# Designed miniproteins, single chains, continued (5), part 1

No score or structure here was measured in a lab: all are predicted.

Each design is a single chain, and the fold is of that chain. pLDDT is the mean over its residues in the fold that is shown.

## One batch from the design tools (miniprotein)

Design m16001
Fold by ESMFold2-Fast:
Structure m16001 (fold): chain A 58 residues (1-58)
Amino acid sequence: KEIEEIEKKLEELRKQAREDLSKLFNAGDMDGLKAAIEKYNKEISELRKKLEELRKQE
């Protein structure tokens, strides 16, 4: 199902975000950390919108 694919992508994206954010935090790159948070929040939000649209179509 397309819904399950998007849910899996969301979980993978959250794991990737956790790893990237941890790396940036440990490196003391606060500007990079802020930019990464904004990037991942936007990507997660877009995937959630797609998931909601698909659920409404079913």
Scores: mean pLDDT 80

Design m16002
Fold by ESMFold2-Fast:
Structure m16002 (fold): chain A 65 residues (1-65)
Amino acid sequence: SELERAKKELEELLKEHSEYIESVRFEDGHITITLKVKSPEAVSIAVGLAIRAMALGLKATIIDS
């Protein structure tokens, strides 16, 4: 499934960017990305993840921890 593959890719990206991203939550067609720190780098990475998720038909929200 494209959705299952996308989930794995997003989890891999989360591992690579664990310095900036606290967590990623998948619920009911929605992805919630929680930032560790509100920095330009963290925001840029989170926005990239959100765009990728939205391209797959998911809704995306970015929040601060």
Scores: mean pLDDT 77

Design m16003
Fold by ESMFold2-Fast:
Structure m16003 (fold): chain A 120 residues (1-120)
Amino acid sequence: EPSVLEQLAELRSELEEATATFRAKLRKAKTREEAIAVAEEYKKKLEELKERVRELAERYPEFRETLERVIELLEKAIELVEKAIELIRKNAPWEEIEEIVEEIVELIKEASDLIDEAIE
């Protein structure tokens, strides 16, 4: 059975990979429908990862404070993904969508750094 530290390291890796994949796929999307589908897939992945963080926080009280902060950052990132979807639906300029994507990346980096600090 994986240790909590191994589970946290895997979660951090999955957050970073999912976000990198989202950025790459969004830039390659040729239609609004494709861009929305990419963002919806990313939102679903963030919601799955958030639930895994919640389960770890419940199971491991020693990490609860840090993991609650990670959950807050993931909730903010999910809200920004929803905002990006609305901007895509409205045919907003790519520059506005890119600004929201950069905010998401910053939140995920902060969450990743918090997990890394908790492991070390």
Scores: mean pLDDT 89

Design m16004
Fold by ESMFold2-Fast:
Structure m16004 (fold): chain A 92 residues (1-92)
Amino acid sequence: MELEEEAKKIFEETTKKYLEVMKNVSQEEADALVGTAEVQAERLKERLPGLKAVEYLLEKVKEAKKKSPAEAAATALGVLEAAGYIVEKYEK
């Protein structure tokens, strides 16, 4: 599997899994998770410029800011999991 496809799959599976868990998350907790995901994705962009998988995750962070707290939190967790996978693939 190409890195972009694998990262998207990890993002989608993680987001779907956490949507049910995050139903009662507060706006403050959702905002904190989205902020953390944005920082991690931006740092990854600086380290791996032009990587399509990273650009995909940054777009998902922007979309999360427009969603409900539960959907935003689940999306942020999906971004964090996919970002972690990209780091492991490129770093020891």
Scores: mean pLDDT 83

Design m16005
Fold by ESMFold2-Fast:
Structure m16005 (fold): chain A 95 residues (1-95)
Amino acid sequence: RQARLEAAERVLREEGEEMEARGASEEEVLEWMRERARRLIRERADLDAAWYLLELIAAEEILKSFPSEEERLAVPVEEFRAEARRRAAELAAEW
């Protein structure tokens, strides 16, 4: 499980970085992540990779909700990760 999850994370990170390098906007990268997660869930292909993408989508939505960079930096990493996991669970329940 761990080795497969790490491989999936690496591939998804590289794909996202390539999109950004090609000039893709943050919104385009988020939509790509949503579509990828939806496909993985529908096909029951890799639920660990789907969960990882849901956590990334949730994290980006939380980051965009902050009014300023200073307020984003004020949130402890542990609290941020807990909130992202909670929102990812809500997204999974909706899908």
Scores: mean pLDDT 67

Design m16006
Fold by ESMFold2-Fast:
Order: sequence, then C-alpha cells, then structure tokens
Structure m16006 (fold): chain A 75 residues (1-75)
Amino acid sequence: SSREERIRAAIEASPNLAHLSEEEKEELVRYIVELMERHNLPDSFLDTHVIPIIEASSSVTELKGLVDYAVRTYQ
C-alpha cells in the first residue's frame, strides 16, 4: 500500500537506521502499519508523527517506543 511504501522509504532513507538488517527494517514497517490500522489512525499521522520519529530514531527499540507513545497520546 502507499502507507507501507512511504514508511519503508522513510526507514530506508534514514542514515541513523542504515545499520539495521533488512529483516529489522521490514519488522518496523509491519509494526507501524499494523499499529496505525489497529488504532484507525489517518495517513496525516505519518507526516505529523511517524516520519519525524523515523528520522530521529537510531534503533528498533527507540523507534517502537516513540511510535507507541505517539499512538497512545494521539487524541
């Protein structure tokens, strides 16, 4: 999907995440897509929260934690 493609592109373009394996990158794509679908979040959430978090994060644990927090605090 376009959502999945945008998330994957952001992860692949991030210098701070370049050290991750392809398996770890795909785990992150799946994690974010499933989380957004579960919580009925709009695609605008990608631009306002997800992509900035991807750009700022340097590990799987950090990215997952920040995305989880953003989802839980989103109204």
Scores: mean pLDDT 88

Design m16007
Fold by ESMFold2-Fast:
Structure m16007 (fold): chain A 107 residues (1-107)
Amino acid sequence: ADALVEAVREATLAAALAAGISERSAELAARFVGEVARLMAEAGVEIDAESMVALGVELARALDEGDFEAAREITRRVADMVLGKSGDEALAERVLELGERVIEEAK
């Protein structure tokens, strides 16, 4: 579990930086998807690493552009994915709470 969680975090960071996104926004988004992956692993939910990395890069870009409306939409898409895989509304709510914390920190 820990190895896959770290791989998702590191891959998101590397992909965002390669896309020309700032280090701060890339690190915030990588931390978000890493924490979501950790929550999914702890709940026994399959992690779609490719989708997680792609959504993390979109989040990093929105944060970098100061588009907090787009950032919230992306975190909702991540929560919807988690809900669809787990059926766990409380887990999806925790994902939304993580997203709001990351967005607030980005301001």
Scores: mean pLDDT 88

Design m16008
Fold by ESMFold2-Fast:
Structure m16008 (fold): chain A 68 residues (1-68)
Amino acid sequence: SAAEEAVKLAEKGKVDEAGEKLGEAMSKLSIDEAEEARLIGVEEGEKANSKAVAGKAAAEEVLKLLAK
């Protein structure tokens, strides 16, 4: 799935490609769920000062939301 690909790309440090797949996966979520995933990504990214950490955290949250 796009969410699984986003996690794998973020783990490899391919931030731009991970962001593209993350956007595709978020389009399948409700507005509220997509906002929740974005906020989690922003919070973790700010704590680590890393775009890769932000992307991975958001992608993992999207994957959890899609699995429910």
Scores: mean pLDDT 76

Design m16009
Fold by ESMFold2-Fast:
Structure m16009 (fold): chain A 94 residues (1-94)
Amino acid sequence: MELIERLRRNAEKAGLPEEEIQEWIELIERIKEEKLEDTLELLTRYLEHAEKLLANPDMPQEERQAMAAELQPLKDRVNEKEREKLEEIEEEIE
């Protein structure tokens, strides 16, 4: 829950659309469900850093958007791990 709240605040400060925020919330929920502790730690550290930078009112909007985009490599890695986990579960059921 705390990570979801942090993500929403950061994404709103960066001006991300609601659809993008919802995708991130769903991703965090899946990470928690699967107890991917290392991934949660990396995401938490990134969000702490982003929160400090996005709290600066003098930061240009373009830089805030670019900072939000820095989550893409982490998002890709988490999505890959989640996909692999789902495939393993599907193989057990099938």
Scores: mean pLDDT 61

Design m16010
Fold by ESMFold2-Fast:
Parts: structure tokens; C-alpha cells; sequence
Structure m16010 (fold): chain A 80 residues (1-80)
């Protein structure tokens, strides 16, 4: 894979990870919510790093995913 293709694949994987956490949110225990917060912090960190590596439409997708992850983090914090 080229570096651009690897970045696209990584962004897609992070989007899938975020979607899985969002789907499971209503059924999470307190311990699972705390684990989800740790995963979201790592997802946000990786997305911020990827934002520095991509431009154009990919950059916009990464910025959207960061906003989505931050919103989900706030929803989880409200449940704790």
C-alpha cells in the first residue's frame, strides 16, 4: 500500500471502531463506559495525527470523525 492508501485504510478502521462504540453505548456497563472513554481518547489522538498527514476530502473526513468522537465522549461522560 502507498502511504496515502494506508492513511485511508486507517481512517476507515477508526470510523468503524467509533461506530461500534456508538452502537453499544445504550447497553454498556460503567466499566465498559470507562473502557470506551480510553478507546475514544486513543481514536481522537490517532485521528489528530492523521489530520496532519492528509489534505482535501480526507482531511474533512478526519475532522468530522474527530468531532463525532468528541461528541460520543461527552455522551459517555454524562452516563458516568
Amino acid sequence: LTPEQEAEARIALLEIQLAIDKVHLPNMTKEELEEALKRLDKIIEELRALAGQVTGPLRADVERLIADAEKLKKEIEKKL
Scores: mean pLDDT 84

Design m16011
Fold by ESMFold2-Fast:
Structure m16011 (fold): chain A 81 residues (1-81)
Amino acid sequence: SIDDLREELRTLSVDEQVERVLAFLEELRAKSTDPRFQAALDTMIAELERLRAERAPDEVLRRAVELALAMVGHMLRELEA
């Protein structure tokens, strides 16, 4: 679950959190058949990869990780409705 992932992330460094979340988003992208969800995942993956490449501050990376997980959680609930 996303809550289990959030708990795991608290034990990781910021760089490890970004790698773990990117892997999670890419797995969801590969399994998803909804074009809107795929587009949202592609946007989140691109943003996290851009911030990492630019060596964004830890605070910015943590906020991007939190935002991505919140958005995924919201969209997964909508797809189940």
Scores: mean pLDDT 85

Design m16012
Fold by ESMFold2-Fast:
Structure m16012 (fold): chain A 96 residues (1-96)
Amino acid sequence: EAGKAAARAARGAAEGARALTEDGTLGGEVAGGTAAGLTGIAAGVAKIAGAEEAARAAAEGAERAQEATLAGRGREAGEAGARGAEEAAEAAERAA
């Protein structure tokens, strides 16, 4: 049950990060920061579910998104966050 809930939450985070990256209306910096936040949430959920690989993937995605955001590369930050969240969702689904 918890693993399935974690997989669902990680998938939602991945979809949210992707939608924000593709919308383009919020500006790159805002999209990048939001993507990093959503990926971080996915990492936390995956870790609670015991999906260490998913947690690692999400954490790496969040780090890449944060670095790109600080460098002013909001588009790259959004893409990195969305990719990390997607990898975390896939790993959580495999663990469930």
Scores: mean pLDDT 66

Design m16013
Fold by ESMFold2-Fast:
Structure m16013 (fold): chain A 84 residues (1-84)
Amino acid sequence: AADEALALGAEYLRRSGLPEEVVRLAVEASRAELAGKSEEAARLGEEAAKLLKEMGFQFAAPSVVAAARAALEAAAAEAAARLE
């Protein structure tokens, strides 16, 4: 359910042209947040932002990661609602 939503979100990020390593970190950060591991989620988000900056996305890196996380959270909430 939530894992299905995360998989759909990951596919969306891949289609948006984000590198696979960034997609992987964004998914792991969202999964950590869903598990209540807020510190781990923050750390993974920072790693994704750093990687984006190194790849030349320095102007958008934090906002891109935040938007990706929000999209994954929204998809997970929609999946959870459909299971009720």
Scores: mean pLDDT 66

Design m16014
Fold by ESMFold2-Fast:
Structure m16014 (fold): chain A 115 residues (1-115)
Amino acid sequence: SEADRLVRELLALVGELLNILDQIIASTKDPEVQEELKRLKVEIIRLHNEIVEAFEKRDLDGVVAAAERLLQTIDRIIELLEKHKHPDQSLLDKVREIKARFEEILARLRELAAS
């Protein structure tokens, strides 16, 4: 179904985000910022698992709810990187691109859940 395709695309974006986040963590020199990014990574993994579980149960409302919380976590990552003294602009731009694609998929999933 369209919903199944969109959820799979959403999960693939989360995988891309985790790979970029690992690069950001590895390049972060401030130990406090690095620890905050590691905590946000744990939250993304937890929310990814919640999306997978909801998807396996055919609970589209549960997928949307977990995805909305994951989007909030992405916003916290962007805010943290913007506050960093020397953010890697290329990696930050990739996070913003993932956020934009995530928002488009989530908007369509919300329409399908409301149907």
Scores: mean pLDDT 87

Design m16015
Fold by ESMFold2-Fast:
Structure m16015 (fold): chain A 88 residues (1-88)
Amino acid sequence: MEEAERLLRELREAVEEILKAMQDAGYTPEQLEKAREFARQLLEYAERVLRGEDVSDFVLEFPYPDSPEIGAAVGRALRAVERLRALR
């Protein structure tokens, strides 16, 4: 499905942007690892939704951004996830 692939691409781009912005802002390796774990969880969640799998057991922890650039990318990632859910 073209729309689902577009939203997955948007999600991947947004999580990469979050990680890049955090690196550029001088976040610690520990904070970056938490952000990478969140990115992995978010992408796994989206893939499971697209495969029609049960996601009721999925725990999604949201990192709180402290800069406008990170906040904007997080917002885009969350909107992509919401739109993926709406396709089901």
Scores: mean pLDDT 70

Design m16016
Fold by ESMFold2-Fast:
Structure m16016 (fold): chain A 87 residues (1-87)
Amino acid sequence: MEIVIDPSLSVDELENLTAWLVGEVLTQYKEGKLSKEEAIEQIEKIKEVTLNTLREKNVPEEELKRIEKAMEKMKEDVIKELEEIEK
């Protein structure tokens, strides 16, 4: 999956886009289109691209750290979901 983020998007629009992209990765994994490793790699790419876009928008450091922690938790929650689907 090619991840392209529009830099004109607001922070709220970026958070919504990120949630949608994560949902798409889970759907593709459930449909057998992605392996567990590929799904985890796509989630990591989504996290990296989103955080880099926020840095370019000069978002305050405390807000960046909040979003980074939220994204790390999202990644952990996705990994648990993938493990549950395997059973």
Scores: mean pLDDT 75

Design m16017
Fold by ESMFold2-Fast:
Structure m16017 (fold): chain A 84 residues (1-84)
Amino acid sequence: ETVVQESLTMVELGGGPTEITEFTAEKDALVKVTIYGVDKKTGKVYTIEKELYLKAGEVVSTEEAAKIAQAAGIEGRLRVVLTE
């Protein structure tokens, strides 16, 4: 299958080897979610960025990120990187 250019996104965002399934805000925060995947038909890598404002105790998850990617028509492999 088509390979996603994960290393470039992880290097830029400092995501490291840690897999993030969900993020819970300890305080009010603006969280940037970066999603990247590959188009099954063209093999082209796509990146989607979304900013979420979270209040203390709110959660953002990979499920929400997957919905964003699906709405944009991205299929195949997905990876989500969260930043505070």
Scores: mean pLDDT 49

Design m16018
Fold by ESMFold2-Fast:
Structure m16018 (fold): chain A 61 residues (1-61)
Amino acid sequence: GENGRRAAEAARAAGSGGGAAAGYMGWKDQNSVLGGRGAAEASRSEGNEEGARAGEKMAQE
């Protein structure tokens, strides 16, 4: 739900396109925790630590 959408938006704001896409996919599947974790993983794979932290924070909500 909402946490996946927020994770996608936060990752995009932090400059992680992969994190944004992963977050949105999790949100669409109604798995907000997975969406947040996916955004964090994608952001880390891009070397975007700020996006990774944003995704992790949203996964905890």
Scores: mean pLDDT 65

Design m16019
Fold by ESMFold2-Fast:
Formats: C-alpha cells, structure tokens, sequence
Structure m16019 (fold): chain A 83 residues (1-83)
C-alpha cells in the first residue's frame, strides 16, 4: 500500500494528480490529509474521492480530528463485452 501525505495549502488539482499517479502503480493508496480545520480536510478528501471516481476506484474516508484519511482501492476492470 502506498501512503501519500497532503498538507493544507496544496492545490486540489495537485492532490488529484498525485492520487491518480499513485493508483496507476499501486492497487491501494492511503491519503493522509492534515489540516488545521476539519472542513478543509473534508474538502480535500472530497477532491481525492473525485480523483478516485475518475479512474473507477473505491474510496473509504475516515476522520481523526482535523485529519482525513482516505483509503483508495483500485477496482478490477469490468469485463467488457467481446467484439
């Protein structure tokens, strides 16, 4: 499992890119979002969830005080109908 630490002040776009890049190389990624405010941690966790949804990954979000922990698991690609 790959861990990514995100601090308050990082751009949401940069966080999204880091998560997507990590999921390309890893089946599971844990994103630890540190913030002075729970609301900020929540917004950043939502950005991570949107990034995960873009690539079809499952997301579990947990809060510990003002820290958000987002576990992202890559889904097995669904079998497409054979041509």
Amino acid sequence: MKEIEVEEGESLEAVRKRVIDALIENSKVRVIIRSSRKTTAYLMAEAVKEAADEIGADVEIRFEGNTAIVEVTAKTPEMQKAP
Scores: mean pLDDT 74

Design m16020
Fold by ESMFold2-Fast:
Structure m16020 (fold): chain A 104 residues (1-104)
Amino acid sequence: RKLRIVEHISKDKKHVIELSEEEYEKRLAEGEKRIAEQLAKLRAEKIALLGGTAEAEKLVAKELEISRKVALILLLSAMKAEEQSMSLSVEELEEQLRKAIEEG
């Protein structure tokens, strides 16, 4: 199965990209990597602000674990919304095909 993702280049322009399941999984994995990198940066900054104590590291680690879980849930929800948008695009294409057949 090929998936179609709609990218908005601007408010008035849409770009439709067809993805395989493998490309979809790659994009999801890339998103997870970006989240991990941002959380690592935030961890370092917060520990520095709290004076670099071992107690501060433990507290920040707990907060970042919760933040990571929330970010992953939001990423998965966004990817599911893209699948719904692709389904609507297929229905619009079927409607256009139906009109073309009726005019022939």
Scores: mean pLDDT 59

Design m16021
Fold by ESMFold2-Fast:
Structure m16021 (fold): chain A 60 residues (1-60)
Amino acid sequence: SMARKKYYEKIGEMNIEINKERAENGLSDTQIRKKLVERLSKIYNMPQDELEERLKRIEG
């Protein structure tokens, strides 16, 4: 579906941003991760819970 394609495109773009932020600031600190989740939630209109799951998978 179109919604599914847009979802995966959004995930791809978000992964690039997460990797960039991780390289510059690190993501092992809970507070840094929390701030990134809040920022990306606003930028990509994605629930924070879903973003936390995505970050967990990217980190793990």
Scores: mean pLDDT 71

Design m16022
Fold by ESMFold2-Fast:
Structure m16022 (fold): chain A 58 residues (1-58)
Amino acid sequence: SFAEQGERLAAKGEELLRAGDLEGAIEAYSQAFVYYLQAGDETAAARAREKVKELREQ
């Protein structure tokens, strides 16, 4: 489902952050945001969007 794809991409974003790949993490969370929007999960989409914003402000 779109929600499952969003969760997988958010988890991948966390893994990339732990590996020090900031650019990869931003891309993964941005993709998670799109999938959460397609799933109609506004709360998860907002969290993914906020995470992207925080990472870009580092």
Scores: mean pLDDT 86

Design m16023
Fold by ESMFold2-Fast:
Structure m16023 (fold): chain A 99 residues (1-99)
Amino acid sequence: MSEKLKLVAGMLRQLADQLLKASKTLDQDSLAKLASQIADGLLALASKSSGDVKKFLTEAAKILQDGAKQLADGADKEKVAQKTAKQLRELAEEAEKKA
């Protein structure tokens, strides 16, 4: 399971970087849709996983769903993107420590 957790950590860091980059180029509605689509993808991957891998993928999806909801509710786009990216990076560190 440790090798899979390292891959999950790397994926979460990449998603955080991509979300921050997207926040500079996409409008608020498009960014909210992107975050929701990424969350759906993570939940699909979690459904094929077990143990800690499933838990980390499910938690990452929840972080992205919360971000998407905040964007849909009119919260500041850059602030939401920065907070969501930070939470994904913190989750990646936790996954790597359990690896």
Scores: mean pLDDT 87

Design m16024
Fold by ESMFold2-Fast:
Structure m16024 (fold): chain A 92 residues (1-92)
Amino acid sequence: MLLEQKASKEELEKVKKEAEELRKEADEAAKKGDIEKVEKVLDEVARKADEAVAKGLGDVEIYLSMTAMYIATLKTEVLRKQGKFEEYLKKM
């Protein structure tokens, strides 16, 4: 997008810490097979990424989007362990 703003180093580090905490939360939920919790964390990261885009903070959006992709892979792992992975892929 035109006129994108860069986050300060402090803001970017804060976002990285928040992303790490959300990733950790999703990891723990995935280990327990709690797909609802994994999806809730994924939704939260996606919402934060959308807010970063709306503010023109491309650097922030990149880190949040990478975190969302990681959590999405955890979701597919949970579905695979539950025998639903192939059905999930067919709907994509």
Scores: mean pLDDT 74

Design m16025
Fold by ESMFold2-Fast:
Structure m16025 (fold): chain A 81 residues (1-81)
Amino acid sequence: SPEQEIVEEMVKKIEEIAKKNMPDKYEEFKEALEKIMNGEPLTEKEKEVIKEFVEKNGKELKEIQEETKKRALELLEKEKE
């Protein structure tokens, strides 16, 4: 679905930021992100990795959030008629 494609692209962008800015923790971050997407509880170590990612990449995350919101709004406009 178009909604699934938007979510998948958002996840890919987040993973690319982690790979670029936190390469030494990328594998742990990817595993933690997968657990979040599946609704699974995180360990304390995984929570710390997510916290570090958010603190280090706040600007890039805001840009992804704005782009994802724009794409979601465009999808809603297209489906309206």
Scores: mean pLDDT 79

Design m16026
Fold by ESMFold2-Fast:
Structure m16026 (fold): chain A 80 residues (1-80)
Amino acid sequence: MLATVTVTLSGEGADEEIARKLEEKVRSVPGVLDATGTVSPDGRIVLTVVTEASAVDDVVKAAEEAAKELGLEVVDVQVS
């Protein structure tokens, strides 16, 4: 069963390069099928991840760890 995880991140230096690094980090999680990061004009990154439902917790953890490494904060997580 598939799930979509939407992670919103905020921080200084949020740009396309950082969005691509976040995509690479979450794509390394087993069960992830696709990951897309979008930079918003307000300096946020919205990361949309299509994953197996069993991998949702691992995706959230990977996004939080990557955010910490990149100096970003996870401000919202939605699962559908």
Scores: mean pLDDT 83

Design m16027
Fold by ESMFold2-Fast:
Structure m16027 (fold): chain A 130 residues (1-130)
Amino acid sequence: SELDKEREHAKRLRELLIELLEELYAALEAGASTEELNAIWRAGARRMMELREEYIPEWKRLSEEERLEITEGQMEELLIDMMSEVTGMPEEEIRALFEALRAGTASEAQRATLAAMLKKVTDALKKATG
């Protein structure tokens, strides 16, 4: 049924998001470089973009770069929203942490804060899917 397709799409999307968040958390805990973290994020966005193409074929009317940019933006906003909900931290502060991380200017304390938030979101997503 259409409902079964929507459930399968939602399940696969959550699984990809959990995989990305776990990879980012492990990389942050291991002291990964800005370049490595940005590469992990980009790879995750590409996997989510490809999943969307599988379920929404008309999405291919946009260029690969346009689809990737839209996917990255949607993922960032979704993650900021989820982090704000689970931590109570204002979205603007979380956005600043992401900007510092991308720019390579994040302190050890900022990296640790972001890692802790990633873990909380990942744990919440796993509980929702189990």
Scores: mean pLDDT 84

Design m16028
Fold by ESMFold2-Fast:
Structure m16028 (fold): chain A 77 residues (1-77)
Amino acid sequence: MATVFDVQVTVNGVVQDPFPLATLDPEKDSAEAIAEIKSIPGVDSADVLSKRYENPEMSAEAVDLNRAVLLSLAKRL
């Protein structure tokens, strides 16, 4: 079972559209997910809009894809 957080970030003063951040750890809390996002230079704020236990077929590759998205946000700063 995967935990999915719908996250809205502000990057260099610009509010981004919400995106899903998936984790394969069902016990991973929103604080840990937010800490990962805030570790990216240029992220001003990050808010968890929702937390859900969906996408049981979500693979580890989805977590890597999420990292690529976060890196692309940092590069667009």
Scores: mean pLDDT 62

Design m16029
Fold by ESMFold2-Fast:
Structure m16029 (fold): chain A 70 residues (1-70)
Amino acid sequence: SQEQQLQQLLEQQRQRAAELSGLDRDVADAFISMIEALLDIKAAKAQGKSSQQILQEKQQQAKQREQERQ
């Protein structure tokens, strides 16, 4: 599916970013964040959710990841 392809591409870009340093890495990280946001918006629209609701869900996921690190 398109979602699986985008997830694989995102993972490849993260691996690539790990080999970069300085400004190149910062640019790659910013690009990765944009792809993640776009994926969330696409999923939301497919389900009839608002962009605000997807943003909230992503924020909640980030909080859960922080809790797991503790």
Scores: mean pLDDT 74

Design m16030
Fold by ESMFold2-Fast:
Structure m16030 (fold): chain A 72 residues (1-72)
Amino acid sequence: MEGTATVLAREGDRATVYVSATGQTGEGLLLPGSRVVLVRFDDGTGGALTLRDALASEARVGDTYRAVLEEL
């Protein structure tokens, strides 16, 4: 699903993200050298979130990115 991801918090390679396509907040792992965030949502489901315009390692708190969600 296409949408946006907003970074609410970040500590190293871990981030809290709001994903507009699901309307949920998830706990994410930022994969080094990629545009991929592995997200676990509040309902216990998971997904691979691919940022369109940034590397995952460059994601900044307060910024919103165009993203594609692949549900797992």
Scores: mean pLDDT 83

Design m16031
Fold by ESMFold2-Fast:
Structure m16031 (fold): chain A 140 residues (1-140)
Amino acid sequence: MITRDPSSGVYFLGDEEEMARAAYRLALLDAKVNGSEIGIGRAVGLDADGNLTIFEAWLELGDEEKYVVLKLRITADGKAEISVVDHSENLSKEELLEKAKEIAKKYGIEIESIDEEKLTLYGTISQERRQALIDEYRNG
């Protein structure tokens, strides 16, 4: 069964669980194709209101599988939210928050607050950086 490229779709009415699964499966494929223990996968959606949703999965296949699936929500006005939505049981809360911070840095998000109980970072992104992300994942 051929899976449609997640980057080609608008997911405003889409199943977020399907996006999370697509990101994880792409991370597994990345590791296997590159003969690496490390894989990264991404699923991206942009709604009609200009809200960007990105699911990014990181995994390490080593002696035991470690994985994190993160959800980034970036609004049209430049507010950003990064949540840990799925993870392997062998990762500490501190390791999960560090992965979320790495993603914030990667996407140019300035962290304003951390909700440790919800494993969620809140912040902002410049309009220039937000537009660059849209252009990267659509056609640019």
Scores: mean pLDDT 79

Design m16032
Fold by ESMFold2-Fast:
Structure m16032 (fold): chain A 98 residues (1-98)
Amino acid sequence: MSELERQRKLEELIRQIKEILEKYGYSKVAEMIVDALRRKNASVSFVEKLLEILEKLSPKEGVREIIRLMAREGVISAPQATELMELVEREEEERLKS
């Protein structure tokens, strides 16, 4: 695989994660997750693991599990993980009111 092909694969995986989260109303969470993955130069293998979690679990469980994994692997800090978890709850409440 060429380096350009690897970069394209990484961006495609990140795009798929964003699309799944946005589809289920986690648009702000998706933006923060995508920004963290790009800033920390997350590996293709790591982003593939996040996508697999989102595909195997329900959207509600999947989004929480990927936030926990990102914190465990140091992609986000513990305070950032707490903020993201609170944002997940807020976006879920906003959807329920609509």
Scores: mean pLDDT 83

Design m16033
Fold by ESMFold2-Fast:
Structure m16033 (fold): chain A 82 residues (1-82)
Amino acid sequence: GPDAAATVALQVSLSAKQFGVAGVASGLENALTTVGLSGTVSANAAGIGSGAGKSVSSTHGLDAADADAVSSAVASGVTSAS
């Protein structure tokens, strides 16, 4: 839900600032693959990513490009892990 997306967005934003967006996407993909994702999570990957990007933008005052990068990293990681 939105609260979970916000929590992920905060962690992704912090990690992206330190390690870069690609590194965060790869790490998220690996972690989610280890846990095993359901088809429901995979089907909602774009929505989860979009929610995460918007939440970070509203909470941390990121510009649209940075919020989009967070959104893309989360969506990519979830999709790849599924």
Scores: mean pLDDT 58

